# Designed miniproteins, single chains, continued (4): the designs that were tried, part 49

Each design is a single chain, and the fold is of that chain. pLDDT is the mean over its residues in the fold that is shown.

## One batch from the design tools (miniprotein)

Design m13687
Fold by ESMFold2-Fast:
Structure m13687 (fold): chain A 105 residues (1-105)
Amino acid sequence: ELEKKIRELRETTERAIEAIRELGKLFDEPELAEKQVELVRKLLEFHIAVLQGKMEEARKILSELAGREVSDEEFATILEQMPKILEEIELIANSKLEEIIKAAE
């Protein structure tokens, strides 16, 4: 079950990354698109670490994303917000792909 969740999360994230890159091309914002891709990949690594119970690794990834040490309170807040972050990634993967497909035709 955990392995399945991680696999589905990786697959959804890769679709979202592809969508972000294609949107970057469509709107002539490739640099902005690559910054979003970097953020999404780090969030994926963070979520996988959390799912695996690797809390020290998760905190390290979050600190790298923040560019500073993350407090216990900040870490707890981000953990609480993880379900919303996943929903956002899934929405990008699903809704934006339709726009990209139409643009590619």
Scores: mean pLDDT 74

Design m13688
Fold by ESMFold2-Fast:
Structure m13688 (fold): chain A 57 residues (1-57)
Amino acid sequence: GAGGQLLAKNGGLTQAQLDELARITDAEELGRRLRELRPDVVGDAALAAARTFLALS
């Protein structure tokens, strides 16, 4: 969905990293892993992106 496209195009994540994140169903865990892969995406921004990804996936 749109959240996945935003992470792919603006997050600089590889397809393999996106596939790993897609296996996570919890928004907080997804936000934590997103911050580990992209430490520049922090706090509420990471959690908001994770929720959008889950809602549109």
Scores: mean pLDDT 62

Design m13689
Fold by ESMFold2-Fast:
Structure m13689 (fold): chain A 101 residues (1-101)
Amino acid sequence: MGTGVTSDAEVYVGDDGKAHVKATVSGAGALGRTVQLAVFDEQGNFLGRTEPVAVTAETTVLEGEAEAPLSAIGKTVTVFAVDAETGEGVSSGSLATAKKA
């Protein structure tokens, strides 16, 4: 398959407007790529990206910090893995409710 799957997304927004983002990325489409977790609101507006990380296994748990407004707390967000070099989506989205850290 040419695309990966993002699952088990968790988003925790801190008092400083930074979010801790965690998701599992699986599938051969992301393997060997350097990716970022990109967070979008329910309307498809971009909120932030985590730092680039290498996908070294067909199932990889990714964690990082992204920018997110405190107003996202309690709202549904979508987390995608995107290629750090091109910005192309490399996985399906995973839904999460943004929680207070």
Scores: mean pLDDT 78

Design m13690
Fold by ESMFold2-Fast:
Structure m13690 (fold): chain A 110 residues (1-110)
Amino acid sequence: SPALVAETQKRLEELIRRIRESAEALVADKSLTADQQIGLLEALTLMSLSVLSLELRSLGTPEGQELADRVDQLADEIAAVVEAGRAQGRSPMDITEEMIALIRQAIAEI
């Protein structure tokens, strides 16, 4: 249904907004290490995607299942980008922009 796709896209756009706001707040917090900032951003992002995936699967429809599978794939892609970014010593903000780029790609593909 075009309506379910549009709702899923809207939820992912809202996630981008929340990630940006959280990244700005966490990066400004001098009590947190860069690794802790990255870990909290990843946890918030993956938790949000897990909730969306569960809601889509709970519809019990083939379309809900297909969208949930794409959201789960996005979560795996984000986890891989965060792992690579940590290994390369990338900043929390650089990793945040890579996560946002993956979410935007998922929105364009659904």
Scores: mean pLDDT 92

Design m13691
Fold by ESMFold2-Fast:
Structure m13691 (fold): chain A 71 residues (1-71)
Amino acid sequence: MEEARKRIRELAERSVQEIKATAAAGGDVTAVVHRAIRELTEEGVKMGLPEDEARALASEELSRAIHEAQP
């Protein structure tokens, strides 16, 4: 669990950079967020988490990273 959380957190931080760049360019931020959650969920499943747990963790860590990136 802890190792999966750390990995997903690192990936979420990378996704936030893409979200910020997309927002600055006037692109579809919603599409990038949906894609990021899907990719983070898939990574969690590859690390042995059930899909529901992986999705919850992906959403939690991405939301946390987005909040941390706000002024």
Scores: mean pLDDT 81

Design m13692
Fold by ESMFold2-Fast:
Structure m13692 (fold): chain A 65 residues (1-65)
Amino acid sequence: KAVDDFVQLALSDDFDALTVIEQAKKDNVDPQTIVNAVRNYRLAKDYPQATVDIIVKEVEAQLKE
């Protein structure tokens, strides 16, 4: 359920990385699931690979806190 809620938030058109990371930390979602959801969402929206890599790196850094 927590994973499903997080995935829905990550797939939102108004994706806010900070809000997603805070919700994921609260729900104890597996960090790899978070990273994969962000990467897949951005690639599906035709973001440049370089932009997707930057976003993923930021999400990973926040999760390591």
Scores: mean pLDDT 62

Design m13693
Fold by ESMFold2-Fast:
Structure m13693 (fold): chain A 79 residues (1-79)
Amino acid sequence: SKKEELEKLYKEMLKKVKDPVQQNWIKRIYEEALKALEEGDEERYELFVEAMKKISENKPLLEVLDELVRRYRERRRAA
C-alpha cells in the first residue's frame, strides 16, 4: 500500500540523515504526508514527500521549508 511505501521511505531517510534538526523536520513532514494520504489529497502528499526527499539529500533546510510553504499556499489558492 502507499502507506507502507511511505513508511519504508521515511525509515530509509532517517538512516541517511545525521542532523537532529533535519530528522525532526522529516518526522513532522512525514506526519503531514500521512494525513494527506488518509484524506486522499494526492497533490499535498506529493508535496510533502518531495520536501522530505530534499531534506534527506542535504538540501538547505530553510530553502526546502520556504519552497514547501510557497507551493502549499499556491495550491490552496488554485483549488
Scores: mean pLDDT 80

Design m13694
Fold by ESMFold2-Fast:
Structure m13694 (fold): chain A 91 residues (1-91)
Amino acid sequence: SMEEEEKRRKILGLLYEISRIFAEAVEEGRISLEELEEFGQRLQKAVNDPSKSLEEIYEITKKVVEEALPKLSEEQQKKLLELIKKMKEIV
């Protein structure tokens, strides 16, 4: 449906913002480049799988964020939690 396509587009925008925060964390030495690549591959696989629901994409994204969260600054943690909350409101 057009509504699902619009929701998917919004989720892609949120994934872009999450990726930006992870990239900043790599620059700060908080996350390794290998961890960034692993997280990115998991998110990319979920988004590119046409069999996955928006709810499943949300759950995968939430899991990736939760795994990264303890290594991040308080500001980065707050921003990621806000992005996850926004994603939940879309799905």
Scores: mean pLDDT 87

Design m13695
Fold by ESMFold2-Fast:
Structure m13695 (fold): chain A 85 residues (1-85)
Amino acid sequence: VIEGDKELNREQARELLEKARELMDTDPVKSTSYLVSSSLLASLSNDYELLSEIYRLASEMDRKNGDEESAKRYEELAKKYEKKA
């Protein structure tokens, strides 16, 4: 049971990330909610590649909202996790 939990969490995190991408421009609040849930599941599965993708999307969302400082912080986090993958 526990052996399968990480793979299930990775799969669910990927699905939530895809939903966040779909809603980014039309419903940014719901998109952010999916992104947060995705990051929690990716973290539980130690999926650093997926965490990198999640933080890249967070950076893109913040950049679109004019929060360049937050966008740069998430881009740096994405690069950090990309190196661990």
Scores: mean pLDDT 79

Design m13696
Fold by ESMFold2-Fast:
Structure m13696 (fold): chain A 63 residues (1-63)
Amino acid sequence: SERFEKTVEEARALIEQDPENKEEWLQRLEMLVDMAKDPKFSESGFEGLEFLVKQLQKRIAAK
């Protein structure tokens, strides 16, 4: 969905702004993307992606 694609793109852009922790953020992002694509866990995966974006925004704003 458009909202899913935008959320993933936003997360990737924010991860680039925290290069010291990039590997850990990318690993978490990939896990959540996989969950969001799984019919059994899609709701939890998408909620996790939105939460990840919020956490990244907070962390970047604190720099």
Scores: mean pLDDT 83

Design m13697
Fold by ESMFold2-Fast:
Structure m13697 (fold): chain A 90 residues (1-90)
Amino acid sequence: SLKEVEEKVDYLVEILIEKLKGMTKEQVRQAVRDLFDTIVELGKKAGLSKEEIIEIIKRAGEKLLEKLPEEHKEVVREVLEEKIKEVEKE
């Protein structure tokens, strides 16, 4: 269900935030990309619409942007924009 995917993603984001604080920009880019890929796969398996998957990705990105230092925020915004465009094209 949508709620189960949202709850699982929220948990993954909380764990990831603590790990990202000690990472380089390149490591942050890869970790955030992997997170968004996981969200897409979880959403597809749960039968979510493209619009619902994009909404979960946006919420995850917003939480990351609220908690990360300024130097990592640009990387998160870039990966977020790229992933949303990718999902919209499918």
Scores: mean pLDDT 86

Design m13698
Fold by ESMFold2-Fast:
Structure m13698 (fold): chain A 89 residues (1-89)
Amino acid sequence: DPEALAREQARNEELSAFLRAGLQTLEDLKRAIENNDKELLRKALQALLDQIPWLLRLLEELGVKLSPKLQEALDKLIAKMKELLEKLK
């Protein structure tokens, strides 16, 4: 099915773009920590939070289902990141 193949190709391109954006966000996070840059730290954490729903959507579309244990760990990570963002206000 040419349409199914095209959709999988598009998802792989989205994943590649996500990985590049994620690596850049991690580099910005590292710089923010090293420089005690509260504003850059807040922006980097927000960018990570904004990317998580997109990654979960992509994984669902690829038929990858998170185990309950991984889902719980992800929920805890998101909660801690939101808590840190509140402290950075």
Scores: mean pLDDT 74

Design m13699
Fold by ESMFold2-Fast:
Structure m13699 (fold): chain A 111 residues (1-111)
Amino acid sequence: DAVALLRQALAETDPARALALVRQATALLRTRPVTVEEIRLLTELIRRATDPAVLAALLEALGVALQTARTEEQLRLILEAGKVLLRRVPKELISRAIGLILRAIGLLLDL
């Protein structure tokens, strides 16, 4: 499941393997609603990631999570994850991270 893949990614020291695990988890997140546990694991991965490709994949994963988020708690957690990511992504991805943050804020205001 996506939780197991994200937990494996957290334990992974090789960026290429971490990237593959994050991409596999993201594919699963596209098929169903995201959970609070998955958002928390994505946030922890963002705090630990240093590889630009892994950070880009985590930005994509948060975007997918935002697409299926349904509760104020989920949206608030995605917003906080996006803020952490904004400080860590390469400059080329800053506008995409800002876009995710603004979408999360918009959805929170619609609740």
Scores: mean pLDDT 89

Design m13700
Fold by ESMFold2-Fast:
Structure m13700 (fold): chain A 86 residues (1-86)
Amino acid sequence: MTEEEKKKKEEEIREQLDEALKEAGLKPLSEEQQERFIKLEEEFEKLRELWEKGEVSDEEIFEFLRRVKAELAALSPELAEEIARA
């Protein structure tokens, strides 16, 4: 992924997140919280690609998903609930 493609993707993620939170009646995330969410999304995408290539085990995927859920709950309990509902 080029730097320009990464920047565009980060902007799209921020816009989608802000819209989803607004529709759910939740407060918008701080810039710091948005950056944390973007990092989790980047890690998930990278891990998904590695999993599709067979380079990571199912156990590693489950461990990552468990970590993501914990991070999202720490970031915003309301956001974690919304994601679980989706």
Scores: mean pLDDT 70

Design m13701
Fold by ESMFold2-Fast:
Structure m13701 (fold): chain A 72 residues (1-72)
Amino acid sequence: LSEEVKRAETLFAALDKDKDGVITKEELKAYLESLGIKPSDEEIDYALDLYDLDKDGVITLEELLEFYGLTR
């Protein structure tokens, strides 16, 4: 597996507190801030708009891997 697949799976495991296979906007933003990255709400919203077809503002691991072209 590529480094990006491993990072995505590790990130998902760290962010997905409920282990339901989705990441919320709040979880993603909080995680990035914990790494010293301060994304704007615009950057997070843009990412969600690209991946998320649902109105709840969540990203699945499958959608994230598809974006990077890293499907299994």
Scores: mean pLDDT 63

Design m13702
Fold by ESMFold2-Fast:
Parts: structure tokens; sequence; C-alpha cells
Structure m13702 (fold): chain A 85 residues (1-85)
């Protein structure tokens, strides 16, 4: 139980870290909109994961982290390409 909660919170921290990196990259980009939008989505996912973990639903928190990673990974690749353009 505690181990799953720790895993979920670690995933949330990773999402917040990615969001910060995207915001910093956006400051140097001619097209920052996509990076900022993705950063906001990553922060919202992290907040939901943290909420589920705090509510004693660590299994749901881990599931949410997995779903968010699957959904957001291709968008991360798209944003990285846009920032290079």
Amino acid sequence: MEELKEQALAAARQFRGLARALREAAEKSANPELALELAERLERAAEEIEKLAREGKPEEAVEKAREAAEELQPLLEEVAEALRA
C-alpha cells in the first residue's frame, strides 16, 4: 500500500519536473504555446495523481499515472519537434 503510494507520488514529481522543463524551453521558443499547454496538462495530471494517493487510492493513482503517460508521451514528442521549428 505505502509502496504504491510512493510510486504514484514519484510519477507525479516526474510530471511536474517535465512541466518545468517545458516552461523553460518555451521561453526560448518562437512557438511556446504548445509547450505551455502541455506543461499545464502535465501539472493537472500530477495534481490528480497526488489527490488519489492522498485519498487512500494508491492503485487508482498508479493507474492514472500510467494512463496520463500513455496519452501525453506522443504529445511530448510533437511539442519537442515544434520547439525546434
Scores: mean pLDDT 79

Design m13703
Fold by ESMFold2-Fast:
Structure m13703 (fold): chain A 77 residues (1-77)
Amino acid sequence: YEKIREDAIEDLESMGMSREQAERGIEIGASELGTAPYGLALQRAADRIKRELGASTTQAITAAQYGMEVQKAKIYS
């Protein structure tokens, strides 16, 4: 769980997000897991990340995907 989260933050930072933006993006992605079928949940998370953080489409989608993966790891830990 912790390693997956830290690796996700580092990757998002390499894409130009601040650590604060990366952490918030992961949190938003995690919050949408299980609310809808994967594709729809991912799109909702990405749209929220773009609105709240001013992230690019690529940054938002990547953060949403990582957030959902981190949440899955946490549930199964």
Scores: mean pLDDT 81

Design m13704
Fold by ESMFold2-Fast:
Structure m13704 (fold): chain A 55 residues (1-55)
Amino acid sequence: SPDQLAALQAQLDALIAQISEAQDRWLATGSEADRAELEALIAQATAVQQQIDAL
């Protein structure tokens, strides 16, 4: 539905912003914890994209 697409797109946009911040943090620190956070956010964005593609 259009409402589901809009909600998922908003979630994806928020995750992309969080990925950008996490990437900057990882580049600054080089820490495994910051890399793991970045990877988790990318996985979440991938899952949301798959939900959009299934609509």
Scores: mean pLDDT 89

Design m13705
Fold by ESMFold2-Fast:
Structure m13705 (fold): chain A 63 residues (1-63)
Amino acid sequence: MVLTVTVVGLDGSSRAATVADDTTVEQLRIAYAARLGLPPSELTVSPASGTVRPGDVVTFSRA
């Protein structure tokens, strides 16, 4: 099963992302870092840990 979450990027823009229902915020951080060409260690994510749920807002910041 898949769910949709809102991702807020470093530029403050928001976008919908469709992910598996067992996706963690760490997996989203890795994917977003790869999209930006950055190491995951350069990014902070909020919430910091756990599995994403439908309608969650995941915000990225520079570490």
Scores: mean pLDDT 76

Design m13706
Fold by ESMFold2-Fast:
Structure m13706 (fold): chain A 91 residues (1-91)
Amino acid sequence: MRLIQVEITVASPVDGREVAQSVEDELLKSGATSVGVGVSGARLHETLPEGGVVTVTALSDTLTPAQVAARGVKGVQAVGGTVADVRARQL
């Protein structure tokens, strides 16, 4: 099982709760066994500003760091967000 961390920097403001839930849903749908999503620079009920970071931690037997990153980006885009940068690593 892989423990994977991804940091997604947003290029436009997004709702913190909506983006966190959307990213979690995309990863669970894609075969992650467990997902934790946090936001930095805002509380979950606040708007995450441009340059804010969504941090994802995922457990999976099937997903690579690149695949977790791609699904996280899909989650951000699903709520109308745009992505400036993505960093992914296996822990």
Scores: mean pLDDT 79

Design m13707
Fold by ESMFold2-Fast:
Formats: sequence, structure tokens, C-alpha cells
Structure m13707 (fold): chain A 87 residues (1-87)
Amino acid sequence: MLLSLEELRARLEELLARVRADPSSIVEEAQGLVELARQSDPRDEEKVRLIEEAALALLTLGAELGAPADQLARAQSILREMLAEIA
């Protein structure tokens, strides 16, 4: 089942809230973002934009809040691969 734009926004807000509460969750939330991207049509420009914005926000929050360096690097790798698929 494909997510609606409204459902996608809500799930992205929840994902970012979890990283703000626990920056060590960054790899788990990066994997969650990949799953949300798979449930979205890559030709839907608005959904693609939201996913790209969420990926940048997730990495920015992880760096800002002091996520462990190895976990941040892993999240960067996961999100880079995801963005290559949808771009």
C-alpha cells in the first residue's frame, strides 16, 4: 500500500522526533526513511522532495545532537544509496 502525502508527512515528523529524543537511533531511523521511500512513488515530485528534505534533516540533527560517528557514517551511507534510487 502506497502512503498518502499526509501520511508520509506525519511519519517523517515522527521519525525526526525520535532522532531528536535519541540521536543514537539515527541508523534505525535512516532505515525507516528508506522503507518510507519504498512506499512512495518516485515520480511524485512532492513526496520525493519531502524524503530528500527528511534525509538532510536527519543527518543534520544527528551531527548537531552528537550521534556516534560510526552510526552517523552508516546513516549517511544508507541515505546516499536511497537518494541515488529516487533521484
Scores: mean pLDDT 82

Design m13708
Fold by ESMFold2-Fast:
Structure m13708 (fold): chain A 97 residues (1-97)
Amino acid sequence: LTEEEKTAEVNKKVNELAGYIENGEEKKAGEYLLQLLKEDPELGEEVLKELLSSPQGRLYLKNILKSLPKEEQEELEKLLNSLKDEGLKEEVLSLLP
């Protein structure tokens, strides 16, 4: 993917997640994030970085993490532990309930 295509895809995924949260569909947002991290870990990592770049994004991520059932939280934690960016991994794990 070109840098422009990558940026567009990241923004699309972030907007879809934000839309789910704003509609009260936090569980759907969490399931969407899990699926993204499974199917495209590199894109998922960039989406996480974008969410962490703002206070609102961090709040969305925290709400997503809180909404997930225990089994899905464990799966997400496992996926996060596989991320190449240790700083990003530590920041996201700090938002877990």
Scores: mean pLDDT 78

Design m13709
Fold by ESMFold2-Fast:
Structure m13709 (fold): chain A 91 residues (1-91)
Amino acid sequence: PTVKITVEGNKVTIEAPEELVDIARRAAQIAADEVEKKFGEKVTVTYEGNKVTIEADSPKAALYAAFLAKKEIERLAKERGVDVKVEITDK
């Protein structure tokens, strides 16, 4: 299964297949918490079916969130025994 992460300015969009939506949501929340801790910025996470959106106050924070989300998705998928491909696209 493939998870797609798209970064556009201060916005990160994560699209996961149905079987990995719970992992994507958890990873997004972990990433948001770490961004708030590191940058002192507020981060908004929105859940919409198989799509998770992270909105930060800066493009740097958004890129950091995307990187952490990828790392956490890969970690959580390995814990579940799922071989996942995570693709990041910067627009």
Scores: mean pLDDT 86

Design m13710
Fold by ESMFold2-Fast:
Structure m13710 (fold): chain A 90 residues (1-90)
Amino acid sequence: MELLERSTQEGLRAVLEEVKEALENIENLTDEELERLETLLLLAALSDDKELKEAILETRKAIEEYKNGGSKEKLREALEKLKKALEKAL
């Protein structure tokens, strides 16, 4: 379990850094950056933390809506909520 626990923590830290970067660059987010974030979120969804899983699902929906011409504000709100859940889980 030691290797799996370490990999999970490293994965969650990588997602947190990506979320922070996406929030700082929210006005200039590229489709490539969004796809990279979506991939990392799929890996983080393997976590057993309920709040984190819910925040991940909400963020994935917000990314999908944004790609379809939705609101940047919804994406920002979802990313901020995910950031808090990740910081709490780490």
Scores: mean pLDDT 76

Design m13711
Fold by ESMFold2-Fast:
Structure m13711 (fold): chain A 113 residues (1-113)
Amino acid sequence: KASMRDSALSDLEVAYRYLERAREIARWQGRSDILANAERAVEEVRRLLRLQSDPTASLDEISDEWERAELALSITVRAAYQEEADDMLLEDLESAGDALAHTKLLISIERDS
């Protein structure tokens, strides 16, 4: 039995990888506004990963950091659409969003258990 925390950690690692790829693509393309927002999203997901890996962290701390990570990613996606980003960058951001959304569901299940 994998714990909901272990499953959420795996999904966060996926979100982190997609966001790092999106950040690098934005850097290579010289998309400074997308890059700045992607860097913030990477930092928030990194904090969430640290909390998710910490067995002493509360579900409230994890939930609060998830909200910050989701907001940062949402701002990055909005910037990408406004700058008419290519499909590769948008696909990586959407994949990060899907993985982060799965993490919220797992946190909710853990809280109710």
Scores: mean pLDDT 82

Design m13712
Fold by ESMFold2-Fast:
Structure m13712 (fold): chain A 59 residues (1-59)
Amino acid sequence: MKAGEEAGRLLRKLVTVYLPDEKSDKKKISEVIKKASDLMADGRYEEAAQLLKDFIESL
């Protein structure tokens, strides 16, 4: 499973599509970006991908 590739793709989507949106909760998005980045730094790519997917689906 290419969890690291998926996490990176979702993180990029969050930064490029949702973060610039004026209606988005930028503070909450930034917090999720930080948490996902921390998980990826720890090699926890599957957890990072799941966190990002669940968050994006909630938007």
Scores: mean pLDDT 77

Design m13713
Fold by ESMFold2-Fast:
Structure m13713 (fold): chain A 97 residues (1-97)
Amino acid sequence: SVEEEALWRELTERMKEIGRKYFRGEITEEQAIEEIRQSVIDWGEKLGLSAEDQNYLAQLAEQGFREAARTAKSEEELVKGIELIVESLRELAQDLK
């Protein structure tokens, strides 16, 4: 729906901003993880997902971010990694409905 697309776009932009702040050294990895987990939980709640499914998606987002942060050689590569994470979360959320 248009509403679900808007929520996904909001999540995508928020996660990309968190990634940029982390890459620039403005926040720690642990702070970035906390913000990412909360963003995914808030998004999942707005989609009507259960608390269990919200936490599952948040855990996957955390794991994906840690891997992207470890492997990315530039801010652009980290942002691209985050876009792939958010796309995977979108697909999984549709399967959980």
Scores: mean pLDDT 89

Design m13714
Fold by ESMFold2-Fast:
Structure m13714 (fold): chain A 74 residues (1-74)
Amino acid sequence: AAVTRVEVRVYDEETGELIDEKVFENPADPGRVVREAIEEAKKKHPGKRLRAEVTLTAADGSTQRFEAEVEGEK
């Protein structure tokens, strides 16, 4: 099914603080926007341990959520 919304929330793993949040409406390439959001967070927060939470919403209203650990750029 087509993905109608992608939400990416990036947290500092040490503090639990939400440091970046991006929402994409009707993305043509959901995987690409997720990857680009994570790469931007790595660049902005070098040396931090980051946790990314991604929520995908499909056209039928179903949602999938997953989590990725990310190391900031050195």
Scores: mean pLDDT 77

Design m13715
Fold by ESMFold2-Fast:
Structure m13715 (fold): chain A 67 residues (1-67)
Amino acid sequence: GLAKVTATTAPGAQLAVAKAASKVDGVLAVFVDGTTVTVIVEESKADEVAKALSSVPGTTSVKVEKL
């Protein structure tokens, strides 16, 4: 299965958050829209992505949704 991980960031932190997501195995897509970074990832890796994004300075919230 797949999961959607959505991070809200401070302005200017979006690219650092997107780069952190791209380092996790099983990430299929990363989208940036304003201060929102959306990651489509293998379900088994969703928590690893959420942890990676939460560790980036400027991440204000992270949400995980199973697809």
Scores: mean pLDDT 84

Design m13716
Fold by ESMFold2-Fast:
Parts: sequence; C-alpha cells; structure tokens
Structure m13716 (fold): chain A 72 residues (1-72)
Amino acid sequence: SVEELRERLMKRLNEIIDEGIKAGLSEQEIVDLLSLEVSRFAAENPDFPVEVLQEVVNEAMEYLDKKLKERE
C-alpha cells in the first residue's frame, strides 16, 4: 500500500540522516545520500503518488534541519 511504502521510505530517510550526523558528514553529503535514495525509490515505485513523495522529502528535510541545529 501507499501507506506502507511511505512509512518504509520515511524510516529509511531518517536512518540515513541519523547515521550521517553520527558519522560527522556535512549537510551536503547527507543531502546527496538522501537524493540518491529518493531517486532509487521513485524508480522502483513509478506508481507512487508524487505529492506523497514530496511530503516525505519535505518531512525528511525538516528532520535534517532540526538535527543539524541541535548538533553542538
């Protein structure tokens, strides 16, 4: 279902962000990894609604911004 695919993508993007922050990656390096994963997901799921994909990407970018601001 779209709901299960959305949850799976969100979890994966958040994992990439968390692991990137822990590894000391730059914002750009993390964004590049997120872009690769989103592109791969879209290619594998061509019928996935573009509006839902955009929502998930926006939520992941907000999560990244929050985590970067909390990084000391």
Scores: mean pLDDT 87

Design m13717
Fold by ESMFold2-Fast:
Structure m13717 (fold): chain A 69 residues (1-69)
Amino acid sequence: MDLVEQAKALLDLLAPYVPGLDELPEEVREEIARRVAEWIAANKDKPLSLHEWQRELTALIREEIARAR
């Protein structure tokens, strides 16, 4: 629960870097947030820098948007 809410906040923060993200239906945004939360959980122990995390998450979000179309 908390991780998905954090992922939703992260989507809002990254919206300027991912065109169309804020225009998606709530159901699609919830699904993307779940996928982001799953990725974070799977990679929480990886020694990634904040810049690498931003890059990887931005790429994942773009891929999920394309998949949802």
Scores: mean pLDDT 74

Design m13718
Fold by ESMFold2-Fast:
Structure m13718 (fold): chain A 85 residues (1-85)
Amino acid sequence: SEAAVTKLFDKKAEELKAKYPEKAELIDKIAEAARNWVIAQLKGDSSAAAEYRQRLDELSKELPPAVDEFKTLADSYLRMLSLGE
């Protein structure tokens, strides 16, 4: 559900803000792009998913470790759902 995705990504954003407090606004932008990327994939909206993925790739130039953590979280969540047929 969108609520479950939002809660999961908000928790990761708070963890990353604790590690990079000077990058809090950037981390929020990364979290927003990542959760919207996952939500778009859940809805089967491939065009929106591609746009949010491109935004994540652009943001990875500014804070690669945070983007990597959100990508890993997104992949893990989507794989968990694909295994639960």
Scores: mean pLDDT 83

Design m13719
Fold by ESMFold2-Fast:
Structure m13719 (fold): chain A 92 residues (1-92)
Amino acid sequence: ATPEQREEIDREVLEALALIYLSVAKLAIEHGADPEETIPLVKKALELAKQSGDEKGLERVIEAAREIAQMARDLGFTEAAEKIEKLVEEYK
């Protein structure tokens, strides 16, 4: 593989990992976990997406993180939702 092909694969892997972290956070909340406990997973996803350098990938991860914030808010965990929204603002 060329260096350029490796960079593309690394970017795709980072984006895939970010989406996996968000999927784990979403599943945990759906199964009764406290949304506050998922904040480290959301932060890791945003870090990985930002590191990938793909603007469209980052936009997808931000949208998924916002959906998790909305789930937290709908469940009455307003403080957790606000913390997730603040993380999104830091990485956009």
Scores: mean pLDDT 83

Design m13720
Fold by ESMFold2-Fast:
Structure m13720 (fold): chain A 92 residues (1-92)
Amino acid sequence: MIKTKVTLTAEIPEVVEGPAKVTVEASLVDGEYETLEAEAEPKEIDKEKGTTTFEAVFESEKLVSGLSQAVVEVDGKEMEVVAEKKAEKIEE
């Protein structure tokens, strides 16, 4: 049963039309941590700014107390994240 669902929006300072791998480290309420990974397709591409925004959805069967900063990888290359937003929903 999914206990935590997180939608994360991350902006990188590069135009990317392909999918990215988005990774976060989740701190769990029991004091453990879990690495969550998602593949995200570009939600918005701003060619004039030279930025791409990805929306990734992470699901965990454990209750999450906090998330690290997102790591965005395109073709195995780690990208700089210039803006990030998180929205959490806990379901039991």
Scores: mean pLDDT 75

